# Designed miniproteins, single chains, continued (4): the designs that were tried, part 98

Each design is a single chain, and the fold is of that chain. pLDDT is the mean over its residues in the fold that is shown.

## One batch from the design tools (miniprotein)

Design m15399
Fold by ESMFold2-Fast:
Structure m15399 (fold): chain A 75 residues (1-75)
Amino acid sequence: MEELLERLRERGEGLVRKLREAGAPEELVDRIRELLERAVEAFERYLAGDEAAREELARLDEEIVRLGREAIALG
């Protein structure tokens, strides 16, 4: 479980790094980073059996994708 969460964090950090290298606004990059951390926490609760965390994770995924597209378009 922890190894899976660590890989998710590493992938998230990689995405953030790529967005910064592409010239995305730092404020959007920081917001995406915060949402990725929340998604990891929600995923950890989901893996522990909290079914409600699945809906939270889905909403966070939608927001991350939306902001990621905005960051790429502006960078």
Scores: mean pLDDT 77

Design m15400
Fold by ESMFold2-Fast:
Structure m15400 (fold): chain A 68 residues (1-68)
Amino acid sequence: SSEYEELLEKLKEMEENPENYSDEEKRKLIAEQLELQIKLGRTEPRELSEEEKEALIDMLVKMIEQKG
């Protein structure tokens, strides 16, 4: 998916040049990646551990609360 590929590219750029991104932009990119991973998790084999899934869900919930 184009949006997933674009998001991964932005995340890689953020990791390479963190000074070019605000804290809000970093959190937004991370939240978008987690949201897309959750959506994709319905169509691909289950590869994540239960603990890791819980961590991803917790992060997404926090981002949703910040928006709402």
Scores: mean pLDDT 63

Design m15401
Fold by ESMFold2-Fast:
Structure m15401 (fold): chain A 73 residues (1-73)
Amino acid sequence: MREKAREIAQEAGKEDLDAARKALGDTVAQNLLNYLEIEAYRLLKEGVPEEEVKKRIRDLSAQLLARLQADAA
């Protein structure tokens, strides 16, 4: 379960995680990944289908990146 949540977080969040690492540094990118993993795990435990979890994690990663970039400006 946790391994699958991490896989989804890394795959679905990849572009936003790479952008966060470049713009905000490794620590922020790692914190974002950890948050996405926790959220993916929660959704999987609630019985949300994997494809829907991937979509939600993509949307969430984009929203969080936008917020983090705004807070850094």
Scores: mean pLDDT 82

Design m15402
Fold by ESMFold2-Fast:
Structure m15402 (fold): chain A 66 residues (1-66)
Amino acid sequence: ANDAQAWLDQARALDREGRHDEALALYERALELAPDNVQIAKEYARFLSELGRLDEARRLGERLRA
């Protein structure tokens, strides 16, 4: 079982349908379950940038630095 990956996959499906508010909630859930997962964080940052939420995308990128 990989709960974070399942939430990520569902978030991407909702994003493709234009259901951005629902996709946002699932991206947040995926990152909460796997906060150090670079793949999830990159997908979430891409999504935030797509929505024009550039400051939030930038902050997420800063959190991932060693």
Scores: mean pLDDT 79

Design m15403
Fold by ESMFold2-Fast:
Structure m15403 (fold): chain A 81 residues (1-81)
Amino acid sequence: MMSPAELREALERTRAEVEELIARLSADPSTPQELLDALEAYRKKVDEALSLPDEELEEKAKELHELAGEVQELLKEYFGL
């Protein structure tokens, strides 16, 4: 069971990982723009979640978990083929 503080720390780490991934993929001219757009959209949603009060953070974190699954599927499609 995560406290709101632990959840915020996890989201901050997720944001940093996504920013690093975007930077690496942006340096590769063969990376599809659709994948970069999806990662940037996900990062913006994480930023939105981090700005919310604790009461809304838990609900938004569930949405982000689902979206992370979609982004992971896109990563597998573009790099697993």
Scores: mean pLDDT 78

Design m15404
Fold by ESMFold2-Fast:
Structure m15404 (fold): chain A 93 residues (1-93)
Amino acid sequence: KVEEAKEVLRRKAKELGLEIVPSAPGRGEIASSYLETEPGVLSLPVRAGETVLVTVVDGDKVESELVTFEEYGFISATAGVGGAVSAAVVRPA
């Protein structure tokens, strides 16, 4: 489920003409959370001026949102029970 959620985010970024930007060298480009019996919860630190693409996969349902931060902060995102959430910093390709 985590790999499926990451792939959904990659496809959505491509559809929107966005590229995924690693937040730190050598770290994973996409943060994801999945819990089988509890809501998936994700928190991702975001620098001022960065835009984050968030995707939520719950069965066959896919939702996506773009969030831009004016100041340093955190994205907090959740998926329903059995769902997966992913987030990545993005910019125009």
Scores: mean pLDDT 66

Design m15405
Fold by ESMFold2-Fast:
Structure m15405 (fold): chain A 76 residues (1-76)
Amino acid sequence: MSDSQSQQIVDQLQRILDQMRQNVNDISVVSDYGDQASVLMSQGQQSTNQSLIQQMNQIMRDMGTVMTQSFVNHIA
């Protein structure tokens, strides 16, 4: 995978994270974005650029936090 392709995945994951944050009270929307992010992350694992992999992993951790918050908000 090229660094350009890996950067595009990082950019797409960041946009998904931003959308999840904006829709944190809608668990269905957050879950759908989580599924999209999982597909992109599977592609991102083909990257050899450790800096871009670290950025992908950080975005996925941030997504996990938003998903947890969305779940708590849904059941509260």
Scores: mean pLDDT 84

Design m15406
Fold by ESMFold2-Fast:
Structure m15406 (fold): chain A 94 residues (1-94)
Amino acid sequence: MPVQGSAAEVEAARELRRRIAEEVEELKKKLDELKKQGKELSVEGKIISVRLNQLQMAYDAMLLAVHSGQAPLAFEVYRGMEENTELLIEIVKK
């Protein structure tokens, strides 16, 4: 059985997925602009690529966990991956 037993927890997971999808679309648009300018491998392009890849991986992990009945673990995995991504972005900015 999934650890999530309440409708509120299920809705929170759906809302997080929706927000991630929106951010992914925005980042893809920004990265496409940079690619057209030949700046995909710039610092800005690398930052966007790291964030985009991490968000897509988190989205997939959360989907798998929800379908496997382990949705709360997906939130923890997602948060850890996001925190790691922020640290990597800070390193790239320096």
Scores: mean pLDDT 72

Design m15407
Fold by ESMFold2-Fast:
Structure m15407 (fold): chain A 60 residues (1-60)
Amino acid sequence: SELDRLIDEAVAAARGKSREERRAIIQRTADEIYELLDGDLDRTALLVAELAERVAAAEA
């Protein structure tokens, strides 16, 4: 899906980046998810949490 693609691309883009750059990527991706979900805050929050967890796992 388009949402899955956005998350996968964001995780890939965040690899090897600084903490500040990773945060910027997550914030930008969150805005794109929010727009695609037509302002559904609850669903956006769940997907952003998944993205943040996957980015953090790549840091570990």
Scores: mean pLDDT 83

Design m15408
Fold by ESMFold2-Fast:
Formats: sequence, C-alpha cells, structure tokens
Structure m15408 (fold): chain A 82 residues (1-82)
Amino acid sequence: SSKEKLKKLIQEVTGVEVEEVEEDDTLLSLAEKYKLSGLEVSFLMESLGITDPNLKLLEVIDELEPKPFGSFLEEAVNKVLG
C-alpha cells in the first residue's frame, strides 16, 4: 500500500518508524509529528523526487517509485565519478 511504501522510505532515510500516515500528511506535517530535521525532510524530498514539501505524500507516492536512501547515495556518487 502507499502508506507502507512511505513508512519504509521514511525509516530507510531517517531511521524513524512512522506508525500512522494520514491522507492529508505532507513532509512538513510528518516532520512536526515525528520531529524530523530540515535535512531529513530534504533527503525525503530527493528520495521522492519532489520539490514541494507541501504535497500530499500518499497521492505522490502512488504515482512515483521512490528511490531508497542507499540507491540515492550510490547514484549521487556515480554522477560525480561518471
């Protein structure tokens, strides 16, 4: 489900286990609920491929295949080296 995909992404990127995601939740609302830093929000935006932290995440994640944080780091290294 979209909620499970989003929960897994947040845990991979931030180490935070998210128990509840609501349809209206954005990266900013989750950051307030789970005390995520601005840096962690930035990592999640890059992993989701979004530029607006006010987008409803469950709508976005249904349309996107988010990159795990490990893949993001490997891709960033490959772009610098290749």
Scores: mean pLDDT 71

Design m15409
Fold by ESMFold2-Fast:
Structure m15409 (fold): chain A 68 residues (1-68)
Amino acid sequence: AALEEALRAALAAGALSPEQVEAVLRAVREGKIGPGQKLLLAVANEHLKSAVTEAAAAEVDARLAARE
């Protein structure tokens, strides 16, 4: 799921702790998303967008290097 992927990207970059990720996932499952969890999701979504852009650039560079 897109939310889970965003949370994983933020966790990998150290923007969120494992405990914060688990708390957000639990709040989503229980339907009790408060302002704190919404803020953490916004941070995760911004980080996912940045990571996707960076990964795409790295993939292009790797493919170009592999050809020559």
Scores: mean pLDDT 68

Design m15410
Fold by ESMFold2-Fast:
Structure m15410 (fold): chain A 64 residues (1-64)
Amino acid sequence: SFRPFSEEELRRLSGGQLALLVETLKEKAPNSPETEKAEKVFKELFPGKSVDEVLEEELEKLKK
């Protein structure tokens, strides 16, 4: 009964939410289509950035 996320749904997440989702999926199911889709969308939205870099940028924005 598990429904996969669409690319559009993933693009609607905040940078922090998407980064956390990618990290969680890579830990639990690294070879799943879900993880591949989330990683692809993350790379499209944050080219050249790691998950950790996006999380750090989000934390810095909250503290300003």
Scores: mean pLDDT 75

Design m15411
Fold by ESMFold2-Fast:
Structure m15411 (fold): chain A 64 residues (1-64)
Amino acid sequence: MTLEEAIEAVEARLAPLRPAFSDEQYEKALETARKTVKEAFEKGLSFEEAVDLGIRAAAEVLAQ
């Protein structure tokens, strides 16, 4: 539940950027965000910190 809620928050934050990228690039960005969020929760970070890290990770993928 909490992991999926964090991913939904990341997707909502990235939604305005989606039309600028291919489906493949966007899916890779979301997969990277999902992995980052999961690792953040395993480290005991808050929901807000996990979402922020996920957004940053996805943005870095999209910038490449």
Scores: mean pLDDT 79

Design m15412
Fold by ESMFold2-Fast:
Structure m15412 (fold): chain A 101 residues (1-101)
Amino acid sequence: DEEEKKLEEELAKEIARRAIEILEERISELPPELQEAARRAMEYLRKVLEGDISALEDFVKALLPIAEAARAGDPAARALIEAIQQAIAEAARKYEARLAA
């Protein structure tokens, strides 16, 4: 319904705000090649904040090099991915509670 769609858009924007903050804080800890991937991811998140919710899919794809480095054992990439995953889980929990009310 209309209320559910509005909550989904608010959730997407909350995720984008939190992810941008995490990326800005941690980007300097990444290897130079992954810093470019992080900057690209941030550009898609800014589009989400401007109302292009579909840019979340592009954001996830832009994180793939960082996620692969995390799996290969890069500690900065792992910390970044874990921080983003936690932020998403916390944002989802907040909106789930509001949806249930």
Scores: mean pLDDT 83

Design m15413
Fold by ESMFold2-Fast:
Structure m15413 (fold): chain A 58 residues (1-58)
Amino acid sequence: ASVKSEEEKKELEKEMDEIVEIAYERIENTPSLTEQEKEEIKKEIEENKEKTLKERLK
Protein backbone atom coordinates (compact mmCIF):
# COMPACT_ATOMS: atom_id res chain seq x y z
CA ALA A 1 0.00 0.00 0.00
CA SER A 2 1.17 3.54 -0.73
CA VAL A 3 1.90 5.81 2.22
CA LYS A 4 1.04 9.50 2.21
CA SER A 5 4.03 11.83 2.38
CA GLU A 6 4.98 13.12 5.82
CA GLU A 7 4.33 16.67 4.63
CA GLU A 8 0.76 15.83 3.53
CA LYS A 9 0.13 14.05 6.83
CA LYS A 10 1.42 17.01 8.87
CA GLU A 11 -0.68 19.48 6.87
CA LEU A 12 -3.85 17.43 7.41
CA GLU A 13 -3.11 16.97 11.13
CA LYS A 14 -2.47 20.71 11.54
CA GLU A 15 -5.74 21.61 9.80
CA MET A 16 -7.70 19.13 11.92
CA ASP A 17 -6.00 20.38 15.11
CA GLU A 18 -7.04 23.97 14.32
CA ILE A 19 -10.66 22.91 13.73
CA VAL A 20 -10.72 20.87 16.96
CA GLU A 21 -9.20 23.75 18.97
CA ILE A 22 -11.88 26.18 17.75
CA ALA A 23 -14.62 23.63 18.54
CA TYR A 24 -13.20 23.05 22.04
CA GLU A 25 -13.15 26.79 22.76
CA ARG A 26 -16.80 27.08 21.70
CA ILE A 27 -17.79 24.10 23.86
CA GLU A 28 -15.92 25.40 26.93
CA ASN A 29 -17.58 28.81 26.52
CA THR A 30 -21.11 27.32 26.41
CA PRO A 31 -22.42 27.66 30.01
CA SER A 32 -25.68 25.79 29.26
CA LEU A 33 -23.73 22.55 28.71
CA THR A 34 -22.86 20.35 31.68
CA GLU A 35 -19.28 19.16 32.17
CA GLN A 36 -20.39 15.63 31.22
CA GLU A 37 -22.00 16.88 27.99
CA LYS A 38 -18.83 18.86 27.17
CA GLU A 39 -16.71 15.73 27.69
CA GLU A 40 -19.03 13.65 25.47
CA ILE A 41 -18.92 16.21 22.65
CA LYS A 42 -15.12 16.51 22.91
CA LYS A 43 -14.81 12.71 22.79
CA GLU A 44 -16.94 12.59 19.62
CA ILE A 45 -14.79 15.33 18.04
CA GLU A 46 -11.60 13.39 18.83
CA GLU A 47 -13.09 10.13 17.49
CA ASN A 48 -14.22 11.88 14.28
CA LYS A 49 -10.75 13.41 13.87
CA GLU A 50 -9.04 10.02 14.29
CA LYS A 51 -11.49 8.37 11.88
CA THR A 52 -10.98 11.09 9.27
CA LEU A 53 -7.19 10.91 9.56
CA LYS A 54 -7.21 7.10 9.25
CA GLU A 55 -9.50 7.22 6.20
CA ARG A 56 -7.48 9.93 4.43
CA LEU A 57 -4.01 8.61 5.37
CA LYS A 58 -4.54 5.09 4.06
Scores: mean pLDDT 76

Design m15414
Fold by ESMFold2-Fast:
Structure m15414 (fold): chain A 84 residues (1-84)
Amino acid sequence: SKEEIIEKAVEEFKKLLDKQPKKTYSREDILKIAEEALKKVEGISPEERQKILETLRKYLDTKPETYTKKEAVNIFKKALEEAL
């Protein structure tokens, strides 16, 4: 289901953030980690992946240049819900 795909993508994103934990993440860090997380999830097409990343980039452009893990996860989840 769509909800299961979103949950799996968020879980993979959190795992990647935890491999090299930082106090704050840049927009470029978040986009790179999101792209890696999306590649690990089955059921997301290349076109859907691009749409998610474009949606995520738009959300990041409205915020400060650095994000906590919690903020990054919340923005990524919103981008997934909007794009899928």
Scores: mean pLDDT 83

Design m15415
Fold by ESMFold2-Fast:
Structure m15415 (fold): chain A 75 residues (1-75)
Amino acid sequence: SKRERVEELIEEIAELLGLSPAQKEEMLRAFFEDQQQFAEWVDQVANIAYQLLREKDEEKAKRLLRLVSELIRLR
């Protein structure tokens, strides 16, 4: 289902970013219940990906951007 796919995507983002269980749950809630708060999470992830590109971690940056793009498409 859509919810299961969203949960998998957010779990992968959380693992890549070292997010706490509480932060992961907040992002999941924001996706379904608060579009403005979810947009803030997207901005934070994009900023981290940009910083990773500067630090030469291109693989991790590209993976984060792909995951975020899929989440945006599922909304």
Scores: mean pLDDT 86

Design m15416
Fold by ESMFold2-Fast:
Structure m15416 (fold): chain A 77 residues (1-77)
Amino acid sequence: SELVKKGLEIAAESAEAYAREVLANGDAAEQQAAAKGMDTVAEYFRKVGEMVPEARETAERSAERAEALRAQLLAAI
């Protein structure tokens, strides 16, 4: 579904905006909490790809983006 793909794109962009904010202004505890949040977001994206197979590739790319943000957040502490 094009609507689901668009929703995944918006959600991934929102996660990136949040991670950038935490990287710029967050302390170590906030960076750790945001990194855990990125794990949850990545798992959610993959579950959406399982439920909507036509969106699976978009969901996997969105999950990989969240995992990359997690790595950046953890590297900042």
Scores: mean pLDDT 88

Design m15417
Fold by ESMFold2-Fast:
Structure m15417 (fold): chain A 93 residues (1-93)
Amino acid sequence: VVPVLTMDQFNSLWSQINGLAIRVSQQAVQQGNQQTVDQISNIVRNTNSQINDYINSGDMVGASRVLQQGGIQIVNIAQQLNVPVPDDFVSIM
């Protein structure tokens, strides 16, 4: 069961995931890893697009699932690039 998040809690998590995506993308750029930069860009774009579609339809459960799925993908890339991810952040996923 996806936890019932308030809009504030949802927006906070979404902001944190986007912040991590920026940090991971910056690390990939510094390493000259264009493939990873493109991968992060595609994950963020697709995740944000799907979240907006679910929110517009009133489906916060669907929005939360998409956010969680996108976040897990960004966390996996962060770990591959040795970008630090807070333990508390991972536990929310």
Scores: mean pLDDT 78

Design m15418
Fold by ESMFold2-Fast:
Structure m15418 (fold): chain A 94 residues (1-94)
Amino acid sequence: KVVPITLTPEQIKALAQAGLDHHRANPEKSTYTVDLPSGATATVVVAESASGRTHVLITIHGRAKRDTGSAELLMDAAGEVVDIMGTVTVDVTL
């Protein structure tokens, strides 16, 4: 049976941090792929603003199961999460 599970803000923050770490290692790229423990993948897009804030857009991709949604996360210059918008749902087989 396939059951949809909505990702927690903590899980979304962890995905955003992984994408940001990839961006720091390769700043010429704007898009990064992060593997999820479920076997799905997430596409992370990072954009830095002149005000020192960082915007992170996360989109989930699944093939054999239905993973859906996107979340936008706004971080300040200290790396603190200011806002999280959107919802990410991952289908889990039980």
Scores: mean pLDDT 68

Design m15419
Fold by ESMFold2-Fast:
Structure m15419 (fold): chain A 98 residues (1-98)
Amino acid sequence: NIRQQLLQLLKELDERLEERAKQEGLPVNLVNVAALLEDQEENLEIRQPVPRETALRLYPEETLQKALQIVKEVRQEFFAENPEALKLYEEFKAEVAE
């Protein structure tokens, strides 16, 4: 059930990301796509992949880069506040990466 626990953690991160998107005036869909791209960069093959080319068809590269930066900031803030969650996240990543 490690995969389900990791998916639940990612869902909590996505909820915080959606709140940040609303505060920054960004589309929720944009930051959700950026989060999936960040998962792929970290070799976290647990959610449906979004090809970078598909994302670039929907959003300009500068807009997508801004969203990716926000994803990284939100995740860093969350894990700084929840160091036990970071530990579980890294353990789950190692296990699902095989």
Scores: mean pLDDT 76

Design m15420
Fold by ESMFold2-Fast:
Structure m15420 (fold): chain A 68 residues (1-68)
Amino acid sequence: MTQLSPETLARFKRLLELLGREALERPPDEAALREAAQQLNITVPELRMMLVELRELAREAPELLADV
């Protein structure tokens, strides 16, 4: 697996803060995805890619997200 930079980890934590921890357990609503994408100034498809990576991180190293 690719090692996470501190910058990448901070972005994942920010995404979790915007969507809530529930996003790790179930898919967020389209409205929630759109709002989070606007807050991060990225597109919804880019956010969906980040969410996939975030869920993988939560499975492999849940301790890295414990602060959220």
Scores: mean pLDDT 75

Design m15421
Fold by ESMFold2-Fast:
Structure m15421 (fold): chain A 88 residues (1-88)
Amino acid sequence: MDKAVEEYIRHHGDLMKGFDVNLAITGLTQASTIPGAFDSYESLLETSRNIITRAFTPLYGDLARDALEELKKMGLLDLVLQDIRDQL
């Protein structure tokens, strides 16, 4: 898990350079319409962390991919990666 998370941060963290936290927070307001996934900033970070972890789990493959694409689109992916890195 840890090694996979580090590789994920390495590949996607660089892509998200120049990330705007305020823009990400603005995007969160729209994401709150996604049931149970992005109801609040805290639930978004928790759900996103779980989605990244479950990206390698067959049971959640499709859901994880879709949610990661949504996070990337909204510019929230870097916040999730920073949170995970802080936990490492």
Scores: mean pLDDT 48

Design m15422
Fold by ESMFold2-Fast:
Structure m15422 (fold): chain A 65 residues (1-65)
Amino acid sequence: IEEKILKFLVENPGKKFTPEEIAQKLGVSVEEVQAAIDRLVAEGKIKKETDENGNELYYLEGIEK
């Protein structure tokens, strides 16, 4: 599932997504996405930010940093 998440983020450069949005787009459970995202963040492969409404947003810092 990590590979699918990375591919999705690469295909949407500069855009940030909640775990629910990623789960909906990939057709998987939020729990599966959350577990994979937590690992990707821990490995430094993707970034995490919290917006003003408390939504956790994830994105690929990518090559465009």
Scores: mean pLDDT 75

Design m15423
Fold by ESMFold2-Fast:
Structure m15423 (fold): chain A 65 residues (1-65)
Amino acid sequence: SAKEEFAKNLARAAVIFYERGETELARDLLKRAAKADPSNKILQEAARYSETDPEKAAELAKEYV
């Protein structure tokens, strides 16, 4: 679906920015992905961890994509 594709593209971008050490940009993208697909549990958890544990947020985002 369009919403899932959009969320996956945002989450994929977030993973790339986490890999580059751009933690704030990655967090913002991941939070936007979570809003795009609000029913996805992994994505909601990734967004929550993005505020406190970027390493875990990155792992969850990779699991989603």
Scores: mean pLDDT 87

Design m15424
Fold by ESMFold2-Fast:
Structure m15424 (fold): chain A 63 residues (1-63)
Amino acid sequence: MEIEKKLKEKEEEMEKLLKEMEELAKQVQADPSDRATWERLSEVAKRQAELGKEINKLKKELK
């Protein structure tokens, strides 16, 4: 059940990234000139896309 553990770990990471994105959105609303926060939002979005692909691949391999 190693694949199931990896899938669960990646799904948990995705949940954390979604929560981080919500917090970052609040930060840019409070300070729209914070370029570092905008850059972090972009990084989180890219990581979510990669995790989504990995999760989809694992689900397909799981049966």
Scores: mean pLDDT 79

Design m15425
Fold by ESMFold2-Fast:
Structure m15425 (fold): chain A 61 residues (1-61)
Amino acid sequence: LTPEQVANIQTAIALLLIAGAPKEVIKGGVEKLRDVLPEQTEKAIKLLDEGKYEEALPLIL
């Protein structure tokens, strides 16, 4: 992924959060960052599964 594609995915995740999208949709967006941010993505997915959005989001946004 290019830096521009990463920024676009991060923006899309932020918009999905504002729209109140389901957790599984948010996780799908986060998973797209795995190739460029593997450790942050893995930790964020685990935190999202635990309902810890405030801790998860700074890792990927």
Scores: mean pLDDT 80

Design m15426
Fold by ESMFold2-Fast:
Structure m15426 (fold): chain A 67 residues (1-67)
Amino acid sequence: SLEDYQKEVEAAIYEIKGAVAMLAGDPEEAARWFRKAAELLGYSPEEAQRVADEARKRAEEIKKQRE
């Protein structure tokens, strides 16, 4: 339904916000947005936490490489 597509679009917006935070050197903000996206897409709490943890880790690695 259109409602299902709306959720996917909202999740995509959250993923974009997460990516922007990641590029801005903010790992906690990146983790926050990717977690929201995963939750909106119906991931389990455990899976959503895992996605957030991976996003934080990737953001930290990107930040370190830009030193």
Scores: mean pLDDT 84

Design m15427
Fold by ESMFold2-Fast:
Structure m15427 (fold): chain A 59 residues (1-59)
Amino acid sequence: EVEELREKAKKYRELAEEAQKWRDENSHASPLTQSTAASLRDYSEKKAEELEKKAKELE
């Protein structure tokens, strides 16, 4: 239950971190590609926060 939610949150945190690293290392990429990576980062961070909040609520 809460442990499973925390596990999923960590997975999304890792995805967000990888997307951000890609953006930082590929600053010369097209704005469209950069925007896609930013969207993935934001989505993943939001998902992690939602899962963390739900885990806290079930605590």
Scores: mean pLDDT 81

Design m15428
Fold by ESMFold2-Fast:
Structure m15428 (fold): chain A 72 residues (1-72)
Amino acid sequence: SKEAEELVKKAEEAEAAGNYREAGELYVQAAEALPPDDPRRAELYLKAAGAYGKAGDNQEAARAGKKAAELS
């Protein structure tokens, strides 16, 4: 999906800039832009969890990690 690809690129740019909370939000948006059964959704939620963790947003990191686990 073009939308998910654009959101992943923005998330990667945010991470490179040290904007980890924004990167987490963008990875979640990318996962949600994919079809429900797309296997990439779990990977994107896991990336969101990592980004939120680096930002110190432990509650959002846990939420994203739970989403990844539920899809695995």
Scores: mean pLDDT 87

Design m15429
Fold by ESMFold2-Fast:
Structure m15429 (fold): chain A 78 residues (1-78)
Amino acid sequence: SQDEVNRILGELQQELADLLRRLIVDEGLSREEAYKRATEYMEKKIKEYKEKYKLSDEQVEEIREQLERSIRFMLRHL
């Protein structure tokens, strides 16, 4: 459902925000390295959520697109 997709997006956006802040602010990684680590984490979590919640390929693509936009937005503002 769209409500389920929105909930997953909110959870993963928060996790990615916390991860990016830790990598850049606390660990001093470059934006490029942080982007790589965040996208690896994103893909791992997408696979886990797809299996756990039986997400469709369309829902997976929506989540991936939204999270990639969120990562890029967050990196510009850290």
Scores: mean pLDDT 87

Design m15430
Fold by ESMFold2-Fast:
Structure m15430 (fold): chain A 76 residues (1-76)
Amino acid sequence: MLTPEDQARNLEGARASIEAARELLEEGNLIGAQFLVLVALSELDLLRRAGFEDEEVRELEREAERLREELREKEA
């Protein structure tokens, strides 16, 4: 299972990926934004499976899901 240090590192990674995805989305790089959203969701899924299901993880999941929805709208 992940250590508390691994949790902090993965949370920072997920947050950074979400921020980068938002920036790429604003630039019109839909492929890059979609890739980073998937990276963030993967990191958050790893945290959840390790038992880290606090409010911060849930908030980041909601942000990633919102970005994924925005990407679908722009691709359509």
Scores: mean pLDDT 79

Design m15431
Fold by ESMFold2-Fast:
Structure m15431 (fold): chain A 76 residues (1-76)
Amino acid sequence: SAALERMLRRMEEALALGLSRREAAAVALEGETPTPEQLRALAEAAGLSVGAVREAARRALEAGIKEGLIRIQRAL
């Protein structure tokens, strides 16, 4: 699928930039609504469990939300 190919390419690019496997997997999932099958394929390519990929994506989202809130608070 085009979506899986796009995610795998993003992950490969992130790894080439020196990001960890968890960071690269989180980057690959940004703005994507992967199917369970696509998540399994991405996890396999990353050498991670599906749970580890979900956890990495969740932490990246939480970090982004916290950073955004801190910036708003500082601007007030």
Scores: mean pLDDT 80

Design m15432
Fold by ESMFold2-Fast:
Structure m15432 (fold): chain A 65 residues (1-65)
Amino acid sequence: SIVDKAKQYVSRNWSEISSLPASELVVFDPNGNSSFNSSNFPIAKEKAKELGIPEERIFDIKSPH
């Protein structure tokens, strides 16, 4: 599932991700082809629209579901 792919992405990149600030970090495209980290969800949502990425692919990298 896409959630499992997001968890795998977080696991593989944990050393980099864990050094990022903030409670609301989000990652686009958990397949690793395109990633965008943001501590601001409204900014992340607008960026997803610009990149043509569905907002359902925005994950909280600290608490993926």
Scores: mean pLDDT 53

Design m15433
Fold by ESMFold2-Fast:
Structure m15433 (fold): chain A 76 residues (1-76)
Amino acid sequence: SSEELEKRLEESRKIAAEIGREFNEYLAPADELTALIEAGAPEEEIERAIARAEREGRRFAVFLARRMLAKKKEKE
């Protein structure tokens, strides 16, 4: 029936939105660390942010931040 189809479509939209939100929340710490490094924040501030991400188990964010720092030091 049309009512069942309408409910199914609404459920699918809600699931897609939730997946998108969770994915963005998962990546947000990596984006924040990247922004700090790109902005040339003090090394103390960057190291504190990395330490926080490590405590939170954000391994991917830490990995990206360390790689970006290495590349930035290489260009000095």
Scores: mean pLDDT 73

Design m15434
Fold by ESMFold2-Fast:
Structure m15434 (fold): chain A 75 residues (1-75)
Amino acid sequence: EEVRKELEEELQKAIESLKAGDRETAIKHAHRAMELARELNDEDIELLIQSALLNVAGGDYDGAIETFEAALEKL
């Protein structure tokens, strides 16, 4: 499924961007992942991405990475 695969790729890019300290790039990938989660009607994944974005906003990159990884595990 193309949407699920793109969502997986965008989540992985968000994680790698945060590991590199690139907050702006991570946010861009997370927003794209959010759009894809909405297309899938997957409320659990959407909520996890929103939670991870709140962690990014609060400067908790480790928490954000863990939450994005949880979203990947549910795909």
Scores: mean pLDDT 86

Design m15435
Fold by ESMFold2-Fast:
Structure m15435 (fold): chain A 67 residues (1-67)
Amino acid sequence: EEEYSRLAAEAIERVKRDKTLDSIKQAIQELKEKAGLTEEELLRFAYILGNIAGKVDEAIKIAKEIF
């Protein structure tokens, strides 16, 4: 969806800038609530965000905790 593409791009740029677990958590929460991503889609996106911040395991844990 158009909304998903925009939110995903904004989330990636935000995490690139901030590189914090809070920025990752907010991005995952927004994608779940506003883009309607499935758990599998959110886990994949968490991996991408975590890789950008160097915190893959923590990002995946956050996505699982949100579900």
Scores: mean pLDDT 77

